Designed miniproteins, single chains, continued (3). Designs and how they scored, part 58

Each design is a single chain, and the fold is of that chain. pLDDT is the mean over its residues in the fold that is shown.

## One batch from the design tools (miniprotein)

Design m10002
Fold by ESMFold2-Fast:
Structure m10002 (fold): chain A 75 residues (1-75)
Amino acid sequence: KTYYYGVPAVYPHPDPALEAARRARTEQAAKRVKEIKEIFDKLKNGEITREQAIEELQKLGFSRAEAEALIDNIL
């Protein structure tokens, strides 16, 4: 096997530990945004109830009042 990269347009070699930390932060933020979008899409399509959407948003760290306000802005 040959795992040769050998292309001129390679990015600079960053600190692997710093890159791992940045990746973890980015993935956490992206995951949260995706879950919020999925909840709203399901609610808008009638796949889940308003109460279920509130519970799912609370699992993501929103209060009940915040979850209700977010849902009201989508509908």
Scores: mean pLDDT 70

Design m10003
Fold by ESMFold2-Fast:
Structure m10003 (fold): chain A 63 residues (1-63)
Amino acid sequence: ASAEEVLALARDRSRAAELAELIRREGLEAVLEKLREALRRDPRFSPVAIEVAVAEVRRLAAA
């Protein structure tokens, strides 16, 4: 999946099962790096905000 596809899945809580399947296929760290890449393209996100968003997705994947 592309970085933009990962961001779209992460933004929609109803699509959590699709995000979990992507993590199972590509690996957690690979998916989180794609999320960071997509968020870094948006100048509204500070480095701290990006890491908070990544930590939230990591927590969701561990639940």
Scores: mean pLDDT 79

Design m10004
Fold by ESMFold2-Fast:
Structure m10004 (fold): chain A 94 residues (1-94)
Amino acid sequence: ATEEAVKYTAGGIAVVGGYTSVYLAEKNAKKAEELIKSGSDKEKAQRLLDLGLKYADGAIESAELAKELGLEEEGEEVKKKAEEVKKRIKEIEK
């Protein structure tokens, strides 16, 4: 059996990583939206949206790991935020 303290520490690292990935996804989405509104660097905007989606997916993976390691509530919060950012990125692409 694995000790709860070891799982909790690893889960905490996964939560921090998930929140960092959510932050980076939001930052990339915002920059892409600004470029779309300014009207000319469509290739850079698309690259930033693609990167934002990758960060959001990474945050979901980190959230699931945190839940598996016993941080169910914190993992759900990260997952919800990551899914919200992913939806926003898809709306910006319309």
Scores: mean pLDDT 83

Design m10005
Fold by ESMFold2-Fast:
Structure m10005 (fold): chain A 95 residues (1-95)
Amino acid sequence: SLAAELEAYRARVAETLARYRENAEDKKNQVLERLAGPLTQAAEAAAAGDVAAALAHLDELEKIIEELLKEGLLEEEEAKHMLEQLARIRAELEA
């Protein structure tokens, strides 16, 4: 289900950060905290069948990821991975 895909995305975000950023625990926590609210809202919207609301929260996640990259809290590879996974979820929601 779409709610399960968004929970999987949350887990993949944590895995991506662990893979590329071993010595930056404070930065990982800042990234996860900024993503947590919109991720929860997207998952709740998807679970409710509100595709429009879920897509709006995915748009917010994309903006936050781009901001985190500009702030140096994400490496380019981390941001690319996160955006690619988000694009896949978006395509599934639009189908």
Scores: mean pLDDT 78

Design m10006
Fold by ESMFold2-Fast:
Structure m10006 (fold): chain A 69 residues (1-69)
Amino acid sequence: DALRAEILALLDRRDALFDRLVAYAESKGLHSLREIEEAAAAGDKELKALLDEIDAVTARIKALLDALN
């Protein structure tokens, strides 16, 4: 099923993005999602880009799951 394959690929991509987010945040001494969000809001472009891409991938996964029913 093409939709199932797309959902699995998006889940793998989201997992990779979270791994990158955690690694980058740890390198900056950030230890919570709140600290990450505050740093992104304060002008960390890499955190902002990672959070925005995670949100976009998550929204796409939700839309595809909704379409399967």
Scores: mean pLDDT 85

Design m10007
Fold by ESMFold2-Fast:
Formats: structure tokens, C-alpha cells, sequence
Structure m10007 (fold): chain A 83 residues (1-83)
């Protein structure tokens, strides 16, 4: 959907901000909030969820923020629910 597409675009932009030296204390909570919005979308696609998962996994490897690991698990659960 147009909303899911916009949320994913914002997540990508926040991820790029993180890669360019954005503050972890600002970028990580924003990525989590955007992922929550993506997960709540009834028309989110498997491809969108896999893209979000790959970005969160990359950030998790660098930060070890436990909330990111929890969000990755929730993405995996949502992917399993999609037909």
C-alpha cells in the first residue's frame, strides 16, 4: 500500500542516516517505531518485511541493542503469517 511504501522509505532514510554517523540514541528508536508501523500495516508485503529485517539485522550487529533483536523476531513472525 501507499502507506507501507512511505513507512519503508522513511525506514530506509533512517538507516542511511545511521550509516552516515547519525546518533544511535535517535536513529535506533526511530527505526523501531517505523518497523512497528510497517508491522501494523494490513497490506505489508513479504519483500518489504525482508528489506526491513535486513536493515535491522545490520544495525543489531553493530549496536547489540536488544530491542532490535526483539523487532527482528516480530518481523519473522509476521512473515510467517503472510500467505
Amino acid sequence: SAEADRVLDELVATFEEFLNGGKISETVPRMIALTERLLASPSVTREQLLTAKSMLEFVYQLTNEPELAEMIGRIEERIRELR
Scores: mean pLDDT 89

Design m10008
Fold by ESMFold2-Fast:
Structure m10008 (fold): chain A 82 residues (1-82)
Amino acid sequence: AREKGDELADRAVRLGDEGVRAAEQGDVERALRLGEEATRLGREAGEHYFKAGDASSGTGRALLGIGSGLSAELAAERALRE
């Protein structure tokens, strides 16, 4: 369960980072899709950590994944306004 949380959190961070780069290149559609997926995976990681009874040590990893996804979505929003 915790290993699944770690896998999801790591994947969320990678997708969020890719989404930010897509937004920087003007690919808003890809950035939004990657950001949404990263945010979803980060949330799922948090749920797995909570179920495993490891919420306190897992919370930082899950929040990092969510934050990466939100960063991609924010970068895409900025690209749309510029």
Scores: mean pLDDT 77

Design m10009
Fold by ESMFold2-Fast:
Structure m10009 (fold): chain A 63 residues (1-63)
Amino acid sequence: MPIDMQEVGEALALMALSIAKLALENGADPKEIGEWLIKLGKRLLEQGYPAGERLIEFGEELK
């Protein structure tokens, strides 16, 4: 059976956002976290996970 790519992508995006929040709580630079999320989101989109767009949007808001 084909895997639900949206469901998998959403789970991966939620995990990445959880990691980002934890890093920010531990004093990580919001700009560096934002750049990491944008890079990861683009990579997820290239691999066929549409939820990668959520990471890009959140990363761009971290200025």
Scores: mean pLDDT 79

Design m10010
Fold by ESMFold2-Fast:
Structure m10010 (fold): chain A 86 residues (1-86)
Amino acid sequence: ADELLEKAKEALENGDYDTAIEYANQALRETPASDKEKRAEAFAVLAAAYIKKGDFINALMYASLARKLVPDNEKVKKLLEEAFKK
């Protein structure tokens, strides 16, 4: 899961948003429901990738899920801020 999240972030930085979505979804499948921080980070990556693709409905949905799981998580806040800064 950690390696998949790192790969998802690298794909985002490279502009490969489809690959970022794939790795983030794999991270979610491998992460237990009890690991709220890791799931929220994956949701934040999904939100960032969808905003870059112009899919604002999915971006807002995943951003909401990330904030709901871990409202005070700095990694999630930073990912969402950078995604929605436009």
Scores: mean pLDDT 78

Design m10011
Fold by ESMFold2-Fast:
Structure m10011 (fold): chain A 63 residues (1-63)
Amino acid sequence: GAKEAGRAAARTLLAQGASRRLAGGVGADVMIAKGMSREEAAREGAEVSGASQEEALRAADQL
């Protein structure tokens, strides 16, 4: 589902040395693209990456 896809994307980026902000943002962006709300996607992206919800959402908006 959307949550699993976004969390997997975030974990892959973290494993490749990406920042927590970038990983959280990409995770959130994937979840939003799959129909998750911006608030839920930001929360899930932040949780998996260790970034804040604000950082994850701002990073997603910059993609």
Scores: mean pLDDT 87

Design m10012
Fold by ESMFold2-Fast:
Structure m10012 (fold): chain A 89 residues (1-89)
Amino acid sequence: SEVEELIKEGEEAEKKGDYETAIKKYLEAAEILLEKSKERPLSEEEEKLLEYALNKAERLAIEHGIKSERLLELSVEYGVRLLREAVLK
């Protein structure tokens, strides 16, 4: 799917040391999945891809000192969603 292709492009950019492109691709994949989560529950595979993409983008941004407002926005949205599901049973 488009999500898996974006993650693969991110991994390829990461291998080349193009961390800004890698982060951008991972965040594009995460954004598609977060938008889907607003319309329907994500599958287990989609949840794993979302966590993987956000964790990769966050790690690369921190390790290489890359500023990304979009990463912050999507990470907050993801964290709030997880917290809501954990606390509001």
Scores: mean pLDDT 86

Design m10013
Fold by ESMFold2-Fast:
Structure m10013 (fold): chain A 55 residues (1-55)
Amino acid sequence: MKVVNYTVKEGDTLRKIALLYYGDGGRWTLIEKANKIKDPRDLKPGMVLKIPVLV
């Protein structure tokens, strides 16, 4: 499994990022779990997220 670093931009949500990387916004929980995010609302611009890429 490959992990990529993604820098959060203004207006980004876990669902939007999941849609970008997985084609399915419902998979946002994979990003949440990988980054130990307890509340998706704590996502702030400039945060670097580890996104597990399904290969």
Scores: mean pLDDT 76

Design m10014
Fold by ESMFold2-Fast:
Structure m10014 (fold): chain A 66 residues (1-66)
Amino acid sequence: MSKEQLEEEIMEGVAEVAAAVIRTSASRHNLDEEQKKQLEEILEKIRKAKTPEEITKLVKEADKIL
């Protein structure tokens, strides 16, 4: 496995964990439709994120809604 390939796999794993944590947190909060829409947009961005720094920024944005 190349370094590039390993980094991609790590990024996919980190994105999946971040998305799962956000979804689990959201299910425990009494969110309105607007907050749910904002979280879905953040989850889509996390899925497309290319760096751990980008994922961290998106997780912080989700935390502000929760």
Scores: mean pLDDT 76

Design m10015
Fold by ESMFold2-Fast:
Structure m10015 (fold): chain A 85 residues (1-85)
Amino acid sequence: MTEEELRAALEREIAENPNPNVRELAELGLRALEERGLEAALLELAKLHIRRLMPEEKREEMLARLEAGDYDAVVALAHEAHEKL
């Protein structure tokens, strides 16, 4: 995932997601991306999503991917879960 791909995904969530909690998390992620760049934004998003929105079984998988440095997989897992919210 590139910075532009992440920005587009976050902007889409802000524009299209009817859930204000998901929109707020997307806004926080977009802010982190603009202020600190891709890697910092992925870490901030992963931590926020794991703690607030992810079911227990997905938290373990996301934490394992984050520990492995597979940030693209962490973001993909978060998006898969949030498409249903």
Scores: mean pLDDT 72

Design m10016
Fold by ESMFold2-Fast:
Structure m10016 (fold): chain A 83 residues (1-83)
Amino acid sequence: MVEFTVRDVAEVSEVLETIEKALQENDSVTFRVNAESEALRQLLIEGAKEMGRLLGDEVTIQEEGNTVTITVKRRSKEELAAA
């Protein structure tokens, strides 16, 4: 588990890109992110859900006060099911 702090929109994007990159090598990743404002926390949650939707991955979000725990589980490639 890796912990991040986000202070602005750019750092939210950086965290989401880090999660996406980690999923290229891992079947599941869990990140704990501290958001300095409620607006940033909501942007992070929405961004994580959107990323999961675009990648076809399962996203689970847990809110613990100012901390958001994001778990993303990679789904199997449909292309491999064609054999």
Scores: mean pLDDT 75

Design m10017
Fold by ESMFold2-Fast:
Structure m10017 (fold): chain A 65 residues (1-65)
Amino acid sequence: VSQEELDREVREALLLIRAAVLYKSNIDKYPEKAKEYRDKVFQLVREGKLDEAEKILNEAEKEFE
């Protein structure tokens, strides 16, 4: 496995963890929004669009504060 692939896998894992934490922290107050952001980030990570996933996470974190 290349170093670039390992770095990508780590970044993917961190983005998924951030999305899961965002969902868990906000599900009681904003269940629908938390689910939508989580699902969108998971989809973008699956598609290899890591920069877009990170942008969506940053927007969600600002929206929920």
Scores: mean pLDDT 82

Design m10018
Fold by ESMFold2-Fast:
Structure m10018 (fold): chain A 89 residues (1-89)
Amino acid sequence: SVEELVAKGLDFANLGLFEDALEYVQRAIELAREQGDKRGLGDAYFALGLVLSQRGYVKEALEYFQKAKAIYRELGDDEALSLFEELGL
């Protein structure tokens, strides 16, 4: 599932396995797009932002955080949007 791929990607990121983290998060993005899973796509974009940020790719991380935020806004997810405000995103 998209959720399992996102979780695996973040697990690899926590282990410092950046290339594996990217592979799993990108697979989550592709699967979410294929399935029309808007929430899964938002979650996968947010996870990609986190992975990129951990490696110092700040500009690219911000782009993916903004893509995730736009999806959560479309979904009316006020809780997710409040979290973005708390994070200064």
Scores: mean pLDDT 87

Design m10019
Fold by ESMFold2-Fast:
Parts: C-alpha cells; sequence; structure tokens
Structure m10019 (fold): chain A 71 residues (1-71)
C-alpha cells in the first residue's frame, strides 16, 4: 500500500469508530431522556462508504427528538 492509501484507510476506520461512539451516546440519551428501549435501537448500516452499527434514519430521528428536548 502507498502511504496515501494507508492514511485514507485509517481515516475511514477512525470515522466509523467515532460515528459508532456518537450513536452509542445518542442511545444512552434516548433511553434516559425519551424512555426508549435500548434493544429496539440496535441495528447495522452503511454511512459514507463505512460500515456502522446503526441505521442512519434511526440516528437522524434520534438527533431530531433529542434536539427538541432541553431540560
Amino acid sequence: STPELDALAAAHRDRAVRLNQEYAELVERAVTELGLDRESLASSGELGGVTVDFDEAVREQLLKLLQQRRD
């Protein structure tokens, strides 16, 4: 592999890890703030060419619901 391709692959992995971690935080907030069942929020999908442990439409809906909730 070239250094450029290795850097791109690393960036893709870092992005997937970050997106999955952000989704895990959203799930904890949804359980706490919205009373949603954690198990119902488990899924898998693809976003921007990387595999992720969530459904993008579910993530967008959670972001919208949580954005509307400010205690």
Scores: mean pLDDT 76

Design m10020
Fold by ESMFold2-Fast:
Structure m10020 (fold): chain A 66 residues (1-66)
Amino acid sequence: MELAEEAKRLLLAQGDVSSATTAYLGALAAERMGKLETAQKIVELARKGDIKGAVELAKEVLKEFF
């Protein structure tokens, strides 16, 4: 819930709407799958400015969710 919103805000502040959307969806999927540590990791990567890492982790979660 709050983790996905935080990831979105952090990446939107960095000016990349597409990455923000992907990280938000990946964090939401991780939370729904009960993978809270994975959702938290996406937020931490976004906070560190590791946009690529946050997006790649989010994509892996989305691939596993579907």
Scores: mean pLDDT 78

Design m10021
Fold by ESMFold2-Fast:
Structure m10021 (fold): chain A 58 residues (1-58)
Amino acid sequence: GLDALAELLVRAWRADGIEVSLEQAREWVERALAAGWSVRELAELAGVDPATLSRLLR
C-alpha cells in the first residue's frame, strides 16, 4: 500500500541525509501518483528499483 511505499522512500531519503517524516512522505507519494507520476519515476527519485516499488503499490 501507500504506507509501505512511503516507509521505503523515507528510509532511502534519510540515508542521503534528507530529513523527512513518514507523514510528509505519504502526502508526497499520494500527490505524485495523483499527478500522473509513474512507479519508474518514483523509483529513480528514491534510488530504489522499480520492481520493488511496483510490488508495494496497490
Scores: mean pLDDT 72

Design m10022
Fold by ESMFold2-Fast:
Structure m10022 (fold): chain A 62 residues (1-62)
Amino acid sequence: SLSDLEREAEELVRRLVAEGASRDEIIQAFMKFANEMYDKGVSNDDISLIIQRAAALLRELL
């Protein structure tokens, strides 16, 4: 479900912050997650929304 994907995105962000991930590692992780959502048949609009929310959370935690 979209709620499950939003939860997975939040957990990904929290993990990247906890690990002190670099900008390049964060970009690669977000691209990988977006590609995984695409492969699962998630719409481009929903992928964009989830990634935008993940990026916003990342900014709040940094």
Scores: mean pLDDT 86

Design m10023
Fold by ESMFold2-Fast:
Structure m10023 (fold): chain A 80 residues (1-80)
Amino acid sequence: MKNTLVIEGRAKEGSGEYAASVLGTALKEAFPDAEIVVTPLPDGFRITITSEESLETIKEKARELAEKVGVEILELRPGE
């Protein structure tokens, strides 16, 4: 069973596009078999991650990596 997490965020400093790319890459490295989609938004970005890991595991790792990359998480929710 696959779980999907939707992350909406913005860069704390600098380019949102760069921050989204770095976070997306870090998530892919953490979950190599995951499908990751990065979508630019007017006031930030959305990252959709689909993985066989539990939602709790994906959420915890996403929060950890966002802090390391300098991403402010605006919304974190299950997706389809």
Scores: mean pLDDT 82

Design m10024
Fold by ESMFold2-Fast:
Structure m10024 (fold): chain A 55 residues (1-55)
Amino acid sequence: MLSAEEIAEAIRELEKDPRFQDMSVRELAASKMEMPEEVRRAIEDLLAAHEEAQK
């Protein structure tokens, strides 16, 4: 099981990729193939928090 720090690092690594810099969090989650369930869930939680902040 990935630690919270490892999940946060994986998300930051995705955000650093030039291909994903202009993409929404939703598109980032969709673009990452074969991600661990923990990372995918963390991205989904981030997406939910982001959508709530945009209300």
Scores: mean pLDDT 59

Design m10025
Fold by ESMFold2-Fast:
Structure m10025 (fold): chain A 88 residues (1-88)
Amino acid sequence: MKEEELKRAIEHGEKAVEAARAGNPDLATQHAAEALYEASRAGVSDEQLAEMAKAFNELSRAAQAGDPDRMVEHARKLLELAKKALEE
């Protein structure tokens, strides 16, 4: 697993949470997509990547629905999954 790419995934995950809290759905979705892309490049397991993709899809749905609480929840889940992948 590539640690530098996974650290970038975490950084983008943190920015996705900040954008979601600021009520910026487009920016939150963009950073979440970049987090998922960097996690994929880091070589996280297919199982870990599937869980991250699920969190991203739920964040994207919340963004389309204009639900800021759900955007923050799913952005945090994506960030948590990226951090957990780095610890394993």
Scores: mean pLDDT 86

Design m10026
Fold by ESMFold2-Fast:
Structure m10026 (fold): chain A 69 residues (1-69)
Amino acid sequence: YQVNPSLDFFPDDVRPDVLITAGDDHLSAGDNRGAAQSYFDAGVEYRHLGRFDLAQQMFDRALQLDPDL
């Protein structure tokens, strides 16, 4: 019980976490387009920071929510 089985957080604290939170808020409200835009912006931030794997994951998620993006 003293050990936590998972952390479920990024290895580093970066700006994209704010955009991901906004995306989660949009999803909670049923706003797929708003969520897609927030995740897309998070992907752009990750790419700018050199975290290409996370950037691609964010872009894929955004496109699945709004393929017209």
Scores: mean pLDDT 72

Design m10027
Fold by ESMFold2-Fast:
Structure m10027 (fold): chain A 80 residues (1-80)
Amino acid sequence: SITEKLIEEVKKKVEEFKKKLPSMSPEEAAKAIEELTLFIEELLEKVKKESSEEDYEKFLEYAHKLSEEVGELYNEVLEK
């Protein structure tokens, strides 16, 4: 489905973020998280408008789990 393709696209973005995170300053990490958040928000709006309610709920659940994971990684950067 289109929702599954969008989830895979987000996964690729997160994996890129994880690879770059060790070399990022806290400021760079904050910028990257902001960009990821905006990207996810844009996709959520698109799925809400163009997809089924079920697909929207699936994407929203994934976005919440992803936000927790990214937040945890960012906190690790701030501790260093």
Scores: mean pLDDT 77

Design m10028
Fold by ESMFold2-Fast:
Structure m10028 (fold): chain A 62 residues (1-62)
Amino acid sequence: MKVPKKVILRFVALAIEKGSLEKAVEEMLRDEEYKPLVPALLKEMVETLGSERAAKLLKELE
């Protein structure tokens, strides 16, 4: 399932603000609106950016 670009941009903004990909994921998981989209978001990040850190976080959520 494709993630809306606005969700990807919010995640990137959180990662920049917190200086941590892991902390950005934690914030997204605390929001009931974003929580169900986090696995799809991480998969999109892996496919778009080739992020091994995003791949590791996705594995943790499975």
Scores: mean pLDDT 74

Design m10029
Fold by ESMFold2-Fast:
Structure m10029 (fold): chain A 94 residues (1-94)
Amino acid sequence: EDERLLRLAAEQVREAIEAVERGDLRTAQLHASMALLAVSVLHLYSEDPELAERAREAAELISRAIEAIDAGAPREEVIRLLREALERLEAAAE
């Protein structure tokens, strides 16, 4: 279950990054929101405290990326936040 949600979250973050890179902010926000849902479930319900903490860190970064999109922040800032979230999720998979 955790492995499925972790894989889903990472995939949605990658899709969000690609959407930002092509200027499709609506699609980016959709994928980021899906990733946020998956990491929120991991944070609240995972019995692995290390995974739950990594998911919490990823949720904060993804939430900030969504806020940055809504605020019209530079693409570089949005991509940076999403990439940092992806790094947290990839570290949790190790």
Scores: mean pLDDT 86

Design m10030
Fold by ESMFold2-Fast:
Structure m10030 (fold): chain A 94 residues (1-94)
Amino acid sequence: MAEEHLKKAREHVEKARKAAEEGDNEEALKHIYEAAGHLEEALKEIGEKDIEKAMETMRKIEPYLRELGEAIEAGDVGKAVEHLENIVETVEKG
């Protein structure tokens, strides 16, 4: 279920935030990628049931996806976690 994947995504975002605050960028990136995987599964399940809702959600998260990619490329793990949090919140709200 999409909600289970969103729950796991949020759990990994929380772990990524904690790791980033502790200066453990490798651990933070690991949890960022795990959260992204769960978000992909959640969006896939949403799209299989309601493609219009999935498309609307993708449009809403597009700015955060761009900023997440830019933050990762810049090595700014704290900003990457912030943008990922916004993505998870947006998908959860529908």
Scores: mean pLDDT 85

Design m10031
Fold by ESMFold2-Fast:
Structure m10031 (fold): chain A 90 residues (1-90)
Amino acid sequence: MVRTGSLGEPVSLRRDPSLPVGTVRLHDVETGLTFDYQVPSGVAPPESAVGDVFLVKMPDGKVVKAQVIAVAADTPETDENVLGERVELP
């Protein structure tokens, strides 16, 4: 049933309040390592991108293929490629 209230609020499973603002939790699909990444711009990909794989540029210039599994709850989102290029899995 729909009611008046916080309509359009992100689902809690995609927003993690335990993460620092500006942080996303990434799963490296090649190593299996899960790590927290602080986005340099302080914004996150949109909640619809949770579960998607990105080519994330690390501070040392390395590119990591990582899946977004969580976003900090108070992090503003953007539709720009703030993590890197999105990889579409078939």
Scores: mean pLDDT 66

Design m10032
Fold by ESMFold2-Fast:
Structure m10032 (fold): chain A 60 residues (1-60)
Amino acid sequence: GLVQQLSQELKVSQAHVLSVLKYSDFVKLDGQKLASLLGLDELPPAKQERVDLLLQQARS
């Protein structure tokens, strides 16, 4: 699922990803905003594209 894939891409726990997704406006999230909410540094472009694709697929 989305939480597991984001956890693997961002190298954070599934619980941390789920918490952020549950308490954020999911429709307005992009990879950089998600990284910021998780307390991570700015994502490289290639990783942002992968995270953005995962978020877009989950919104479909």
Scores: mean pLDDT 80

Design m10033
Fold by ESMFold2-Fast:
Structure m10033 (fold): chain A 82 residues (1-82)
Amino acid sequence: SLSSLLRQLQQLLNQKLGQEVGENMRKAFELASETVRKSSEEAIALTKQGGVDGSVKGMRALSDGVAEAVERYLEEKRRRER
C-alpha cells in the first residue's frame, strides 16, 4: 500500500541522518580516545618511575586526559545541537 511505502521512505531518511550523525560522533570519539591513550601511556610511565608517588602523578595525568576527552566530545555535541 501507499502508506507502507511512505513508512519505508521515512525509515530510510531517518537511518541516513542517524548514520551521518553517527559517523561525525565516531570521529569525535576517535580524537577523544587518542587523547585518553596518550594520557594513559604517560600515567604508566610515571607509575614505573616513582612507585607510589608516580602512581599518584599517573592518576592525575589520566584524570586530566579524561577531562580533555569529555570536553572534546561536548564541543562536537554542541555543534550538532545548533
Scores: mean pLDDT 65

Design m10034
Fold by ESMFold2-Fast:
Structure m10034 (fold): chain A 84 residues (1-84)
Amino acid sequence: MSPEELEKRVEEELLKRGGRMVRTDDALRIGAEIIHEETGVSLEEAKEAIRDELYRSRSLGGSVEYVTAGSVGSATGRAHERLS
């Protein structure tokens, strides 16, 4: 799956399950499930990678309770690239 397709899939799944704004823990779980399916890395490792990319982003200066579906999609794509 291309990084663009993966980002789109994550965003679509988040919009279906959590809406436009999702809890960070739910977003990490959904993104990690998709990375696990695509790469085979553990759910825990995938969650850590996505969390790192979210907090590295300028728009997320620290721990947040809620994130946008787009932000998680982008972070998941970057995490997938790093883990691949």
Scores: mean pLDDT 71

Design m10035
Fold by ESMFold2-Fast:
Structure m10035 (fold): chain A 79 residues (1-79)
Amino acid sequence: MALSEEELEGETLLSFGYMYYALGLKAYEKGDLELAIESFEKAVKYFEEAAKLLEGELKKLAEENAKEARKKIEEIKKE
């Protein structure tokens, strides 16, 4: 079973979302709040783009991850 081109692109964007989310967590742990926010904002963008290309459970996962990344941004800004 081969993934479609849209599924491959969507999964690639989902991976980029996870990369930036991880960078955001690492930046937050180190107290770099500006880098943390920027990284989570990039994670949101990649997860939202992935959700446009993915269907079913993967689409839902991408949408949920975008929501979690947005929540992290709000938590950091709240202080």
Scores: mean pLDDT 84

Design m10036
Fold by ESMFold2-Fast:
Structure m10036 (fold): chain A 81 residues (1-81)
Amino acid sequence: SKLEKAREYFEQGKKAYLEGDLEKAVEYFKKASELAKGVDPELLSQANNNLYRALDALGKTEEAKRALQESIKAHEEAMKA
């Protein structure tokens, strides 16, 4: 399912982040975020929070801020459900 694929990409992103492959982590967290939209607001929030951390570590400050904003918005949506 779409949700199963989103979780798989999220786990691959976490693995890449732990291995220090920040660029690969960004790719996987973006894919997880895309698939979680409209399906799982909690996973969308977590994916964007991890995306923020990876982008921040890469010095991509403006992209990191946008990911953080998406994470906060998704968290608020999850709390309303």
Scores: mean pLDDT 89

Design m10037
Fold by ESMFold2-Fast:
Structure m10037 (fold): chain A 93 residues (1-93)
Amino acid sequence: AQAIIAQAQAILRDARADARAAGDRRSVTVIDTAIDILQRLSQQQLSQQAIQQVQQAVALVRRARDAIRAGRFDDARRQLAQAVRLLQQASQQ
């Protein structure tokens, strides 16, 4: 549980740096929301479903990073919004 949360936090901080470098401040705001949710999740015992939701969120953040680097900011924000929804669902357990 701690390992997957640490991995998710690391990739979100990398995505935040990429978004800042690209000037996409809206993506930075969405990523900050995701980091806050992960900090709350780090204090919880995660179910298998919650772990799977965090893993899916990590995959979406990786896709968002690729989109940011390609200048596809609308695609990046859609992927990040889906990641936030998955993390919120994980936190409801």
Scores: mean pLDDT 84

Design m10038
Fold by ESMFold2-Fast:
Structure m10038 (fold): chain A 79 residues (1-79)
Amino acid sequence: PRSPVQMGLTAAQNAYISGQYELAYENLKTLADTMLSSGSSRLDDLADVLDELSRVLEKLGKDEEAKQYRELAEKARKE
């Protein structure tokens, strides 16, 4: 079976491709918050979610917030 993280990330990416940026944001934010609160998530998975969240925020015109999430994703990927 596919991981819930991979399924959630795929769903958010499909929303992004369809131009549903608000839906993608809500799904990714919920996923990221769940992963951060659990403490058991792989850092590579977290980095992928945070990087996609950054991309969605950029489409929503929230460039500063997008930059913050991109930097957090890079940090997670290197740890």
Scores: mean pLDDT 79

